# Designs tried in a protein design run: designed miniproteins, single chains, continued (5). Part 5

Each design is a single chain, and the fold is of that chain. pLDDT is the mean over its residues in the fold that is shown.

## One batch from the design tools (miniprotein)

Design m16139
Fold by ESMFold2-Fast:
Structure m16139 (fold): chain A 70 residues (1-70)
Amino acid sequence: SSSETAELLARARALLEKMREETDKEKILQLARELYETAVQAARLAPDDEAVRKEVNDLVQEASRLLAEA
């Protein structure tokens, strides 16, 4: 449902913010994994939603960038 997708995207955004505040590389990796799983679930619930797909891609790219910088 649209509400469930919105909740998953909100969770992924919160995980990204935790990654920005974290300094431990292993914890950043764990947060990135949880973000990837959450973002993928959001995309699966709304496969025809271009806005959801774009936000999922943006979240995954930013998480990957933060992980590479850690």
Scores: mean pLDDT 86

Design m16140
Fold by ESMFold2-Fast:
Structure m16140 (fold): chain A 93 residues (1-93)
Amino acid sequence: SLEELREELLKAAEEGDVEKILELLKEIEALKPPDEFLRELAREIARILLERGLGGLIDVLIREVENEVMKEALLEVDIEAGVREIEEGVRRV
């Protein structure tokens, strides 16, 4: 069940379907997986969104996700992406 939900969630991330991502995350959280699983899942979702140019959706996920472990992992990826954009902007000046 966890693996099937994970596969569906990663597909939703590839599609940028925020509502479906949030729905599937609630279902996964209800199964009470280990914190490490939730951290890795959150990081993988954030990376997919960034690769698709949908990084702005990470802010929506951070706001809507209630699980502190996932929220922290999403924030870490979002901060790393923001720092990279600032560094690239400075090099263009």
Scores: mean pLDDT 77

Design m16141
Fold by ESMFold2-Fast:
Structure m16141 (fold): chain A 70 residues (1-70)
Amino acid sequence: HMKKITLTLASGKKIEIDEDASPEDVARKLYEALKPEAKTPLQEQRLREFVERIAADPERFERLVKELSK
């Protein structure tokens, strides 16, 4: 039950989350990890929208974790 999951982003950056982490906690970690890569207003807007959708949508969150942790 108490296990860390490693998420690998498209940039190759890795983030560790708890197995029981909330979508909001994961969204926060994703935002902070990806924020330095968002260099244009469009990229910043898309990143904000992405993390908000992850925090609000448990099914999208589960699919993301499954995809990035394989």
Scores: mean pLDDT 73

Design m16142
Fold by ESMFold2-Fast:
Structure m16142 (fold): chain A 88 residues (1-88)
Amino acid sequence: SPELLELLRKAEEYAQKGIEAEKAGNYEEAAKYYFKAALLLEEAIKLIEDPEARAQLEGLLAAIREQARKAAEKAGLDPEEVEKEVRE
């Protein structure tokens, strides 16, 4: 669906912004972008009916969340608090 493709595109954009922020040493900003990418990917997964495709994207979601967690820790922040902030 067009909605699914747009969510995946935005998730990729935020993940790329996270990588750029991390490369610049801006770990707080990187964590926030990675969690934003994860939220968009969660929404995309809800639109997928194929169990195999869903499982593959759930794996990607877990990987992005782990990158967000590590970035938050490098910034001296609680990853759970950063995720909560970006969900608002």
Scores: mean pLDDT 89

Design m16143
Fold by ESMFold2-Fast:
Structure m16143 (fold): chain A 67 residues (1-67)
Amino acid sequence: MPLSNDELIEKILEELEKQNRYDLADFVKKHKGDPLIQRILTLLSRQGASIDAAIQVFEDLYIESQR
């Protein structure tokens, strides 16, 4: 069943909180309305990516944003 972008964000945030990755969770919360983030979520949903795979993508983006 396809997840909405909001449902994907909710599941990602829940998993990040369980892993104590609060910095990454804060990054996702701040940028969830960003068109790039929305496009990434849509692509992940279409490809049937796991929550772990989605987290790895956001971790890479977070690291890149910090420089």
Scores: mean pLDDT 78

Design m16144
Fold by ESMFold2-Fast:
Structure m16144 (fold): chain A 92 residues (1-92)
Amino acid sequence: DLVDQGNSAEQQANDYTQQAQQDTQRSVRDGMGQWGAAEDQYRTAADLYRRASDRGDGPDDFRRRSDQMRQRSQDASQQRQQYSQQWQQQNN
């Protein structure tokens, strides 16, 4: 269901975020990929939680959780962009 899919996407995004922090120390390129995956999964979680909120499913404040996931997606996007700039400088 939407809640299970949202929870799964949030968990995947958190896993990608942890991996991105480690991978960036080894390779800026690998770190960018992991930050991109985190961004996508946080955005997916946000959309799923928003849909759950629209349905009125459950006692959870899914609207607030959706907004939190959107913020985390933006944070991941900023990290990816920062490392993308570093990668371009290293290859220029």
Scores: mean pLDDT 80

Design m16145
Fold by ESMFold2-Fast:
Structure m16145 (fold): chain A 90 residues (1-90)
Amino acid sequence: MTAEELKQRADELIEEAKKTGNPELVREAARLYMQAAAHYFAQGRKDEALEVLDEAIAKFRELSTNPQLREAADEAIAELEKVKAEIEAS
């Protein structure tokens, strides 16, 4: 999968999580966003890697307002913020 395909699939999982309340879709989306950011970063596309992480964090903050998704969304935010800090430090 390309970074763009990983991001698109993660976006689709977020929309499905909103419909179903399934926290596993939130966890899978977080993994795909992290993979997309890693692919961008490996290609020297640091700004695009950071943009994907910032957009994903905003989406997970919206999901954290749903009690069924809150724990998974909060965990996703923490993981993405850690990855973002590692990329920014590079």
Scores: mean pLDDT 88

Design m16146
Fold by ESMFold2-Fast:
Structure m16146 (fold): chain A 76 residues (1-76)
Amino acid sequence: LAEKIYEAMKAADKDGDGKVSKEEAIEAMKSLGIPEELAQLAFDQADTDGDGVLDDKEVKEFSRTAEELLREAGLL
């Protein structure tokens, strides 16, 4: 699942600058059937410096965190 989330988020990066905004991340997660509230929580946890965007390393951490949150919420 984390790899599918990562791929969807990279596809949502329309600018190709290697950074994913919170809106792009939420849209990618919704395309996979994942609730936007969980996507927002995962984004806030991965965005360590609070700048509102995720770089490639943070996108990988987001994908892992989102999968873990889905398991904890019983949605996997």
Scores: mean pLDDT 74

Design m16147
Fold by ESMFold2-Fast:
Structure m16147 (fold): chain A 68 residues (1-68)
Amino acid sequence: DMEVETALRLAAAETLEEMIKIVEENRGERYMEVAETAAGLAIEKDPEKGPEWAKKILEKAEELKKEE
């Protein structure tokens, strides 16, 4: 259901900001799995920027994890 749609949205996302937004929308449920999937997809979609985007996605996920 929504999990498959979330994965598809991450695959379709072309910017770091969109990927972070999708991770934030899934906060508190399968948060780290979504963040890790987003990080992996960022690396695969953009080999130049992907590693930096992946780092920022995971850092943002850790920040949001501390917020209710």
Scores: mean pLDDT 72

Design m16148
Fold by ESMFold2-Fast:
Structure m16148 (fold): chain A 110 residues (1-110)
Amino acid sequence: SMDAEMDELTAFAERLHAEGKTVDEIAEELKKRGIDAVAVRLSPDMDPAELAAFEEKVREYLKKGKKPVVLIAETGGDMTAADLLELNEKLYKEKGKVIAYIITIGALPP
């Protein structure tokens, strides 16, 4: 059921994005549906401390016994699918469990 729910949430997020909604507005709509959503905008200049602060927000939901949905918006630059996969693997490996679901909004750079 969770895979089907993630497919539906991804389609919903992409529809809102097509309507001109920001990643933060999409996260708020998901929260209205009872989904613990955390939004992040990727940039080539992402400070490691800012990435760590984002990871702490995800861990705060885990501490509360929740499984968050991470919305990733690419805002430009040289961020690749491989960089997103590395971030995904780092989040998913926490305590040997899937700790977050990741939805990418918009087109990834080549």
Scores: mean pLDDT 64

Design m16149
Fold by ESMFold2-Fast:
Structure m16149 (fold): chain A 65 residues (1-65)
Amino acid sequence: SAMEKEIEEKRRLFELALREGPAFRAFMPGTAPLPLSREEVLEEILNEPNIARAIGLILRLLAAE
């Protein structure tokens, strides 16, 4: 289903961002950190239907590290 595809795509992007985190943060220096825990942000990412917005949340989570 479309929802399952989106969840898997978001999960793959999240995993990629965690592995490549330093490079992503260096490339996106303007990304503000989120005032949420990693677990809370992951929950928001998985529930976000817009993939571009989910990527933004991932980048902000990485900036918070």
Scores: mean pLDDT 60

Design m16150
Fold by ESMFold2-Fast:
Structure m16150 (fold): chain A 111 residues (1-111)
Amino acid sequence: MKILIIGIADGLNASKEEVEKVLEEAKKRLEEKGYEVETKVTTGSDFLTVLDENAPKYDAIVIVSGNEEGAKEAAEGVEKKYNIPTVAVTVDASSKEAVDKIVKAVEELAK
């Protein structure tokens, strides 16, 4: 199972570099558990373009954002358009819990 974790940097109120660091740590923990994971960081304006180019390559998608309503709508739209299991995770990129929330969401999606 190949999983895409996509972070929306402007939705997280964090720099692209800070978001990339959080997603790379989540990827490392998931790969240690035997998951095949790729990470991408985008802006809200580029999000749909990145999804259109990448979504068909993956078995599941996790959308990471600081905006719960927007992330949920995006996840529902992606799942409907591509027929790929998609979940939204709302995190604070500066929180120690951010990586744990992303890891848990991937594990629950992969069941």
Scores: mean pLDDT 79

Design m16151
Fold by ESMFold2-Fast:
Structure m16151 (fold): chain A 109 residues (1-109)
Amino acid sequence: MERIDIAVAVAALTLHYAQEGVYDPRVVAAAEALEAEDYEAAKRHLAEALGVDPAKTSAEELARRAAELAGLSEEVVEALKNEIAGRISEEERALVEAYIEELRAKRPG
């Protein structure tokens, strides 16, 4: 579902910017649009933040690019998709939590 891919992209970019100490208002606007269920606006803001054309880029491609930028493994991306869909397993939750702790340890502040 496009909703899940958009939510993964927002989560990945939010995590990446939190790690870098950088603030991007387009990612914030995308998160607000996602909460309002305005998936078209969310996709546009994400595409602008990633420097791609929203008309030529799928929600899945936005999620892939955001995950690559954030350094997320395929296993963490799948766990995030399951979390957003309300289907996360205990093992997947532990994997996501362990990954977040590892990222925090690499950038103390």
Scores: mean pLDDT 72

Design m16152
Fold by ESMFold2-Fast:
Structure m16152 (fold): chain A 87 residues (1-87)
Amino acid sequence: KEKELLEEIARRLEAAKSVEEAIKILEEFIKNTSDESIITLLRDSINLLKNSEFLSEEQRIDLVIGMVYIRIGVLNVIEKIKKEKLE
C-alpha cells in the first residue's frame, strides 16, 4: 500500500513541469493520506521545493523524486529482510 502510493507520487512528480505544479501534486497526496510518515516526507519535500532557491526548479523536483525513491528503497530492503528471516 505505502510503496504503491510512493511510486504513484514519484510518477506524477516526474511529469511536473514546475515547482508550483510539484507542490500542488504533493498537497493533493497529503489531503488523501493518513500515513504520518508519508505526510512528513511530503511536507519536507514541499519545504525543499519552496526554500532551495540556489537550485533550479528542475534540480529541486529531481531531489524530491530522489527522496521518494529513497523511501521506496528502504521499504524494499525491509520487505527483503522480513522474507529472508522467514526462509
Scores: mean pLDDT 83

Design m16153
Fold by ESMFold2-Fast:
Structure m16153 (fold): chain A 74 residues (1-74)
Amino acid sequence: AVEHLEKAIEAVKAGDLESARKHLAEAEEEVRRMPDQAKAMAVLELLGEAQRALDAGDTEKAVEHLRRAKEEVE
């Protein structure tokens, strides 16, 4: 999850929204497989907020939410 979140942040900063969405989806799938359900739910909520920010064109908020998700996973 951490590696895909880092790749998603890098892609957003580069303006590569296609790669950002791909890495975000891969991180979400890995988070869904986590044994800690409470942590998984918190991270999924942050990933959902990041996706909504990307859809709105708010790349700054998207990066912020992705960084918070990475902190929760670590």
Scores: mean pLDDT 81

Design m16154
Fold by ESMFold2-Fast:
Structure m16154 (fold): chain A 64 residues (1-64)
Amino acid sequence: MQKAIDKLEELAKNTDLSPEDRKRVKEELELARKYQDSNVTKAVGHLLRAMGILIDAELRKRLA
């Protein structure tokens, strides 16, 4: 789990995110870290939300 969180955090650093989207990604990754040892299903859910924000940001950039 930690490696996936670390990879998404690195992707977020290299992605042109609005301050609001960057904050949301950070919050989702922090929740994924919080739940990784207690509730893997919740941790995965938060990882998927962070990934969704990153994908949406990239798609918006391509459409502009």
Scores: mean pLDDT 78

Design m16155
Fold by ESMFold2-Fast:
Structure m16155 (fold): chain A 82 residues (1-82)
Amino acid sequence: MVTQEQKQKILEEYAKELGYKSLEELVEAVNNGNVELARDVGTKVLPKLGGEPPSFPDEVVAMRGVGVLRDAGYKVGLLGLR
């Protein structure tokens, strides 16, 4: 089981790999409607946290990415997605 600190560290590293200053900046980009970024988190970060790789429609993949960020303690939503 991945700890809260490990989840945050993995997400912070991923945010930096994408050129963001912090995980909070990545969360802000997702909240501002970057659906592709949410899908990328669901596709690339979720497996690092012990989750299964998504093979579902794009909306489900984006929702999985939102779930990863929410599980890390951030308030996240996507415009047009629940």
Scores: mean pLDDT 69

Design m16156
Fold by ESMFold2-Fast:
Structure m16156 (fold): chain A 61 residues (1-61)
Amino acid sequence: MPVKSAEEARRFVRRAVATLEKMGLEDKARELYERATPLIKQGRIEEADELVTETLREAAA
């Protein structure tokens, strides 16, 4: 289910960042956090969710 709130979006980002760091992708984790944080702050929750999903898909490939 897509994120329903800014807080749920923040939790999704934190979880994704932790996953990327566990995979040794620290630069990608940092970039995701830096790009997603302003989107969530602006209420652009769908864009933040899409960015997280795309980043994780990219890391899994």
Scores: mean pLDDT 79

Design m16157
Fold by ESMFold2-Fast:
Structure m16157 (fold): chain A 76 residues (1-76)
Amino acid sequence: MDEILERAREAGAAAARENAERLIALDQKDPALAERMLVTLASLAVHETLGPENLTKETHDAAVAGAREALAEARA
């Protein structure tokens, strides 16, 4: 379980890094939409990397946390 959560977190972080410029630009115009987009990208990253059977609340939350952290690093 711990290993799959770490993989989910890294998948979300990678998706956020790939989309960092778009997410940062969107956050400047519509922060609520940017947050929804980040959550959607994290969910898709888990689905693509771990498969749909591993898309759970725990792996989703881990991917969103990873995505938020990676985006904060990109803003610095």
Scores: mean pLDDT 82

Design m16158
Fold by ESMFold2-Fast:
Structure m16158 (fold): chain A 58 residues (1-58)
Amino acid sequence: NEKIESLLVLFDKDKNGYISLEDLLYVVTSPVSGLKLADVDGDGTVSLDDLSFVISQM
């Protein structure tokens, strides 16, 4: 999944957070856009915890 690899780089913009491909795939396939909801902190950084937290609510 080359597209998923590209999204992984996008989510880890600051090389500060870590995103798993499985979590990313789940968010992308969700009927809701994961880009905004994955950034729970609202700081423009998406961490694995932020992603998992949002996914658990969906």
Scores: mean pLDDT 50

Design m16159
Fold by ESMFold2-Fast:
Parts: structure tokens; sequence; C-alpha cells
Structure m16159 (fold): chain A 64 residues (1-64)
């Protein structure tokens, strides 16, 4: 449920105003955050950015 997703994200330290968001938007956002957290440390910000973009793309595809 939407409220459960918001509670999990807030418990993880993310503050979200969920009033204007659907449960599907919140699920997608949670998946993106989870995917980003699995990106290993990179020696440069550019390499991390590319890895994060790929992880986000994968998370979005899993939601479709």
Amino acid sequence: MKDEIVAEMEAAGYRIDAADLTAEDLRLLKRIIEAASRVPPQPSSDERGDALAEAIRRAREEME
C-alpha cells in the first residue's frame, strides 16, 4: 500500500510528500533508490554517474 511504501522510505531517511504521488510512483522511486544503493564505489564521479544511470534504467525496466 502507498502508506507502507512511504513509511519504509522515511525509515531509510528519505522524506517524501506523498500527497500528490501515486502508489506506483512511490514504488518506482523506492526501486530506483534500492538500485542506486547497489552501485559499488567508483573512483570518479563520472563513472559513478554512468553506473547509477544504468542501475536506474534497470530498475525502471523491472517496473514495466
Scores: mean pLDDT 64

Design m16160
Fold by ESMFold2-Fast:
Structure m16160 (fold): chain A 76 residues (1-76)
Amino acid sequence: GPEPSDEEIEEVAKIVGWKPEDIRAYVRMLKELRENRDAEAQELAKRMTELILNEDEEGILEIMKEMAEKEKKKKE
């Protein structure tokens, strides 16, 4: 699908309480996972997109928190 706009990234950042650059990094990571054609990665990307389209703030926040925790653990 189309890549997320800067406005969409800012909107998600406000919902989850993260910086827009952090949201952009997670979106980029999900895009890379989708490009790998991994089933789990594609399911995650699809779920995140559906939550954004449905404006499910709680669902978006939960997914972004999980992704942030996994990213922090990989870097630490």
Scores: mean pLDDT 67

Design m16161
Fold by ESMFold2-Fast:
Structure m16161 (fold): chain A 90 residues (1-90)
Amino acid sequence: MKVAVGAAAPSREEAERIARLLQKLGYKAGVFEGDIVAAGAEVPSLEDAIRVAKLLESLGFNAAVIVDGKVVYANSPEGEKAARAALELL
């Protein structure tokens, strides 16, 4: 079961900062550029994913959680796109 968290960022530099935060928390994280600039990570559980999404939201980011390609939590469409990018590239 693949669980991913993604957050949309206003710039590449901010996406890189999000990715570094996720890496410091022990997750496989990356930065994605396309129709949006985003950072995301694969996480070991849904509980961890929701905790990370809430952390990113508290920092002002649009975040979402995807499990096996299905959105289980999102605060915005941009967050959903970020989480999908993370799932496809990790």
Scores: mean pLDDT 77

Design m16162
Fold by ESMFold2-Fast:
Structure m16162 (fold): chain A 82 residues (1-82)
Amino acid sequence: SERELTILQFRYLALASELDLLLKQLKKLDPARAAELQARFDALDAKAKQAIAAKDLAALKAVLDEMRGVAAEAEAYIAELR
């Protein structure tokens, strides 16, 4: 549905912004871990953009779940390094 796609697009934008901030914080603490997670985020960001262009709700949901996983891993690393 168009409404569901719009909601998922807003969730994607919010999550991408959160990941950008988390990775900037992680880079100050551990540049190597930040670089690894940045590469994973960049790949997922490309997939999210492709899913949005294709209007593929299932693919977009899957990518958002993976992006949430990267965010959780970044938060865990930041917590360990404090």
Scores: mean pLDDT 89

Design m16163
Fold by ESMFold2-Fast:
Structure m16163 (fold): chain A 63 residues (1-63)
Amino acid sequence: GTLARNLLAAGLAIQRAKELIDEGKSLEEVKTEVERVMDEAGASPEAKQLALKRAEKLYEEKK
């Protein structure tokens, strides 16, 4: 269902964000990858915004 798709997409996007942050990628590259994963999975706009906010916080915490 749509909820399961959004949760799976968000999980994958956040895992990719963590990997890119650990590799020293820029916030712009991290956000671009999160958007790509969420869009390709057909996630809702609300789920995409939540994933982006989580990725930004993870990036800030690593600095």
Scores: mean pLDDT 82

Design m16164
Fold by ESMFold2-Fast:
Structure m16164 (fold): chain A 98 residues (1-98)
Amino acid sequence: SSMEEELRRDLWIRVSGYETVLGESLTPEQRRLLEETFKLIIEGSSFETIKEKIEKLSTPAAYAMSQLYYELYNTEEAKELYKKMEEEVRKKVDERIK
């Protein structure tokens, strides 16, 4: 669908931005995992499944995906996962600046 393609495009733009900020690049394996995770989110898979997939993603991808998940579902569980990924980004940014 056109909405799914727009969400996928926005997700990849966010990932690319976070790759630049963190100085990290997704491997081909991580890119496949990101696409798989995106499909599971769009299909409405359980929070437990989505959390397990997001926690396996590299920090740029995990952060972007947790933001998307929270924006789409607006649950306390999604918000807590987003905050956890935001803290991981904050730690990595601090380490890179030092």
Scores: mean pLDDT 87

Design m16165
Fold by ESMFold2-Fast:
Structure m16165 (fold): chain A 62 residues (1-62)
Amino acid sequence: NEQSSKEAEEVAYLSLKNGIEAGASAEEALSKIEDSLSKDDTLTDEQKKAALEGAKKAAEEA
């Protein structure tokens, strides 16, 4: 599911979790993901929304 919104959500969730484990704050990790998503022209709006939801979920758990 290379282009699925569910995959985008899971990837962003894990990326934020990994950022926090590496020593970033939840706010810093989320900000970096938001910046990356805003600059990514390969993802659909639905995939970007799903990725942001996944990242926010990981930040909320932090």
Scores: mean pLDDT 78

Design m16166
Fold by ESMFold2-Fast:
Structure m16166 (fold): chain A 93 residues (1-93)
Amino acid sequence: SVEESIANFEKIYGKEAAKKVKELYEELKKAGKDTEEVDKMALTLAFAIVFDPDLEKLLEEVEEALRELEKQGREDLAAIARKAKEIIEEKKK
């Protein structure tokens, strides 16, 4: 489960890092529907935003993923990618 992943993450990276991932995951999840695909994408992006040393490259990858999701008509996942883009842009400032 997502809760088990976050608990395991706390054991490896500590409480502060786990808290940041959880907060970003919850923020990203608000943009999507309550589906397993949304949960997995939100958790993956929250982890990447907290730990990726190259936010510029991450932003480019998220923008490319967003374009592909929009082309495929996968609006639920595209909404998560758009929210992640906004968060990354703010974190870069």
Scores: mean pLDDT 81

Design m16167
Fold by ESMFold2-Fast:
Structure m16167 (fold): chain A 77 residues (1-77)
Amino acid sequence: SLSAEERARRAELEALAAELKARRAAGADERDLQEEVIRYLAAELGLSQEEVDRVLEALRAYFEEGVSAEEAEEIAR
């Protein structure tokens, strides 16, 4: 059985998933939805807001600007 904390976390995840699914069905920007998921996961990993912003910047540089994986890793540092 799940602990009370694990149950609460699952409920939060299910609520977020339902919200994102509804927003996607309503025509929300896929990139905005992806960023929200990344921010949620980063918070669960205990990353600071500054660390989250660096990771998002690195992902944008890698996928949008075509920088190397090594350069993206430096941006995420």
Scores: mean pLDDT 71

Design m16168
Fold by ESMFold2-Fast:
Formats: C-alpha cells, sequence, structure tokens
Structure m16168 (fold): chain A 83 residues (1-83)
C-alpha cells in the first residue's frame, strides 16, 4: 500500500511540474475506479476520468482521495457529474 504521506509528496512534485495526464495515467485512473467502485457504470467511469483530466487531478491525488474517504470521494464525483 502507498501511504497517504507518499501520495501527498507525489502530488506536490507533480503540481510543480505542471505536466498533463498521459493516456497511461488516464487508463490507470479508470482501472482504479473500477477496482474500488465496481458498481459504477462504464459511462460514469469515463466521465470521471474526463473530469480528472480537465481539473488536472493526478493519479496520486485520486488514490489519496480514495484512501482517505472513498464515500466522500464518490459523492463529490457524482455532484460534479450532475448525479
Amino acid sequence: HMTPEELRRRIRERGVSGQPLTDEEIAEIKKLLREHFPELSDEFIEKAAQVAQRLGLSVEQIRLDILEDPEAFIERLKKLLGE
């Protein structure tokens, strides 16, 4: 398991670099959502990955949000997607 502290460190490093998400990172985000929330539709997962790309959210930020409070994370995504 990656610790929340390690994820926060990676998020800070990535924020400084300002690099866009790669196709591999987008695929990892989709995989992460499917693994932790298997009840979500493929359509919801696609929309969530698109929102993450638009907001500049890293894979590390999403992992951290899921580890700290998965219920709050999914509710936040639903609100952002108009659910």
Scores: mean pLDDT 71

Design m16169
Fold by ESMFold2-Fast:
Parts: structure tokens; sequence; C-alpha cells
Structure m16169 (fold): chain A 79 residues (1-79)
């Protein structure tokens, strides 16, 4: 469920006090408009940026699994 993934992403972003509500909104809109592959790549980047790389990778992996993108799942599992 993409809505649950978006909620987890929002929670990760909101846990960083250096991000403004405007920054969070812009990031979420970029993820939503780019589709599931953009979501996964952006979450990996954001997880790294905010010091929650493992959580970002887990969200991205779940997003690729939900999309049925087996090739991207395999790539992330090899990280």
Amino acid sequence: NIDKLMEKIKELLESNPSLTPEDIQQILEKISSGGILSLANTVIYLGELIGKTQEGLEIALEAFREAGDKESVEMLENL
C-alpha cells in the first residue's frame, strides 16, 4: 500500500528538525509525481541524508516489491 509507504517517509522526514514543512511537502510531491521507482530512489537518498539509511532502504525495498519490480528488489537486496 503506497499510502503506508508515504506515511513512513513523512515520519522519517519529520524526525529531522532541520527540514521545514515546506521542504517535506516538496520532497513528498517529487516522490508522488515520479512514481514507484522515483519513490524508492528518493527514499534511499533521504534515508542517507537524515542518518536513517536502513529505514530508507527497507521502505524502498517494500515499494519495489509492491510494484512487482523484481530486478530493483534484487539490486537493493545486494546492497
Scores: mean pLDDT 66

Design m16170
Fold by ESMFold2-Fast:
Structure m16170 (fold): chain A 68 residues (1-68)
Amino acid sequence: MPSLEELLARIGALLTEAARLQHEQGDDPAARRRLEALTREAQALIDELLARHPGVEIPAIDVPALPA
């Protein structure tokens, strides 16, 4: 299983890419779908991180807010 450090690094990378796509996105449906996929993957990893390491402080990163 990935280490705490690997999970944090992957979450950070996904959120950084999601923020970049949100800035670029405009009306591009391909960029929007990728943004949604990246945000969903990051959330799944955050959920796994919290399940395995309860009480860990996740840095406050501006996650692109997508409606459910």
Scores: mean pLDDT 70

Design m16171
Fold by ESMFold2-Fast:
Structure m16171 (fold): chain A 100 residues (1-100)
Amino acid sequence: SEELLREFVEEVNEILREFLSSLGVPEEEIERVIERIRALAERLLAQGVPPEELMDKVLVMAVVLTHELAKELNIEISDEETKELVERLNEVYREALERL
């Protein structure tokens, strides 16, 4: 369902908002990352990409953009913080797969 995929994207974005805010990332920078993830998801939806492929690409982009932003802002993300982020994202991914 296109609605379920949009719900998945917003759940990923909420996790990123909470994670990046906890690191002291400015709200403007967080919104920039979220907008890029939404734009990617809408593009993939328009292209008719399979749900599992869309979700995988969104998760990869979320992790990549988080690390790129942290590097740009000179914010250190610990291995433990990275692991927690990945575990939260994987939980949302598993729940979305079961609903499709």
Scores: mean pLDDT 88

Design m16172
Fold by ESMFold2-Fast:
Structure m16172 (fold): chain A 82 residues (1-82)
Amino acid sequence: MLEQARKAIEEEDFVTATYLAQLAIGNGDLELAAKIYEMMAEAVKDNPKGAARWYYKLADVYDKLGKHKEAEEYRKKAEELE
């Protein structure tokens, strides 16, 4: 799954990357989902509004993982980019 997500992001296919992240969440693999959203945010860092969207998703995943401190930092980062 991670390699498929990486390839989708390299091809700028964020629809497939988003689907794979959601599938990882459904499978209980929250760390994989977080990594996919992080890669998406980094890939569009030159587009602040786009990056903010993925940081909000990343924050949600970290909250589900119990990593509330990291979730707060990503949410704050997303707010600064809007």
Scores: mean pLDDT 81

Design m16173
Fold by ESMFold2-Fast:
Structure m16173 (fold): chain A 85 residues (1-85)
Amino acid sequence: GTEEARRAGEEAVELAREAAELMKDPDPSKVLRATGLALRAIGLAWQAGLLARESRKNGDKEGYRYGLEGALRAGEALGVKFVPP
């Protein structure tokens, strides 16, 4: 539903931005933490993309918008061109 797509997208963006911020520091411990956050952000962005696709099939325009925007913004924050599923 719309709420699930919104939450997945928002969480993906939040984790992606935190990872990107930590990656600016050459500290190995921060780089490792950033890597873990980035992997979680990618997983959530993928879930948001899947939820957006299901929303599109079901005519839920808001779910589609929230899921797609979240996935794309998370990818942008990580410097990755994320292609939604």
Scores: mean pLDDT 80

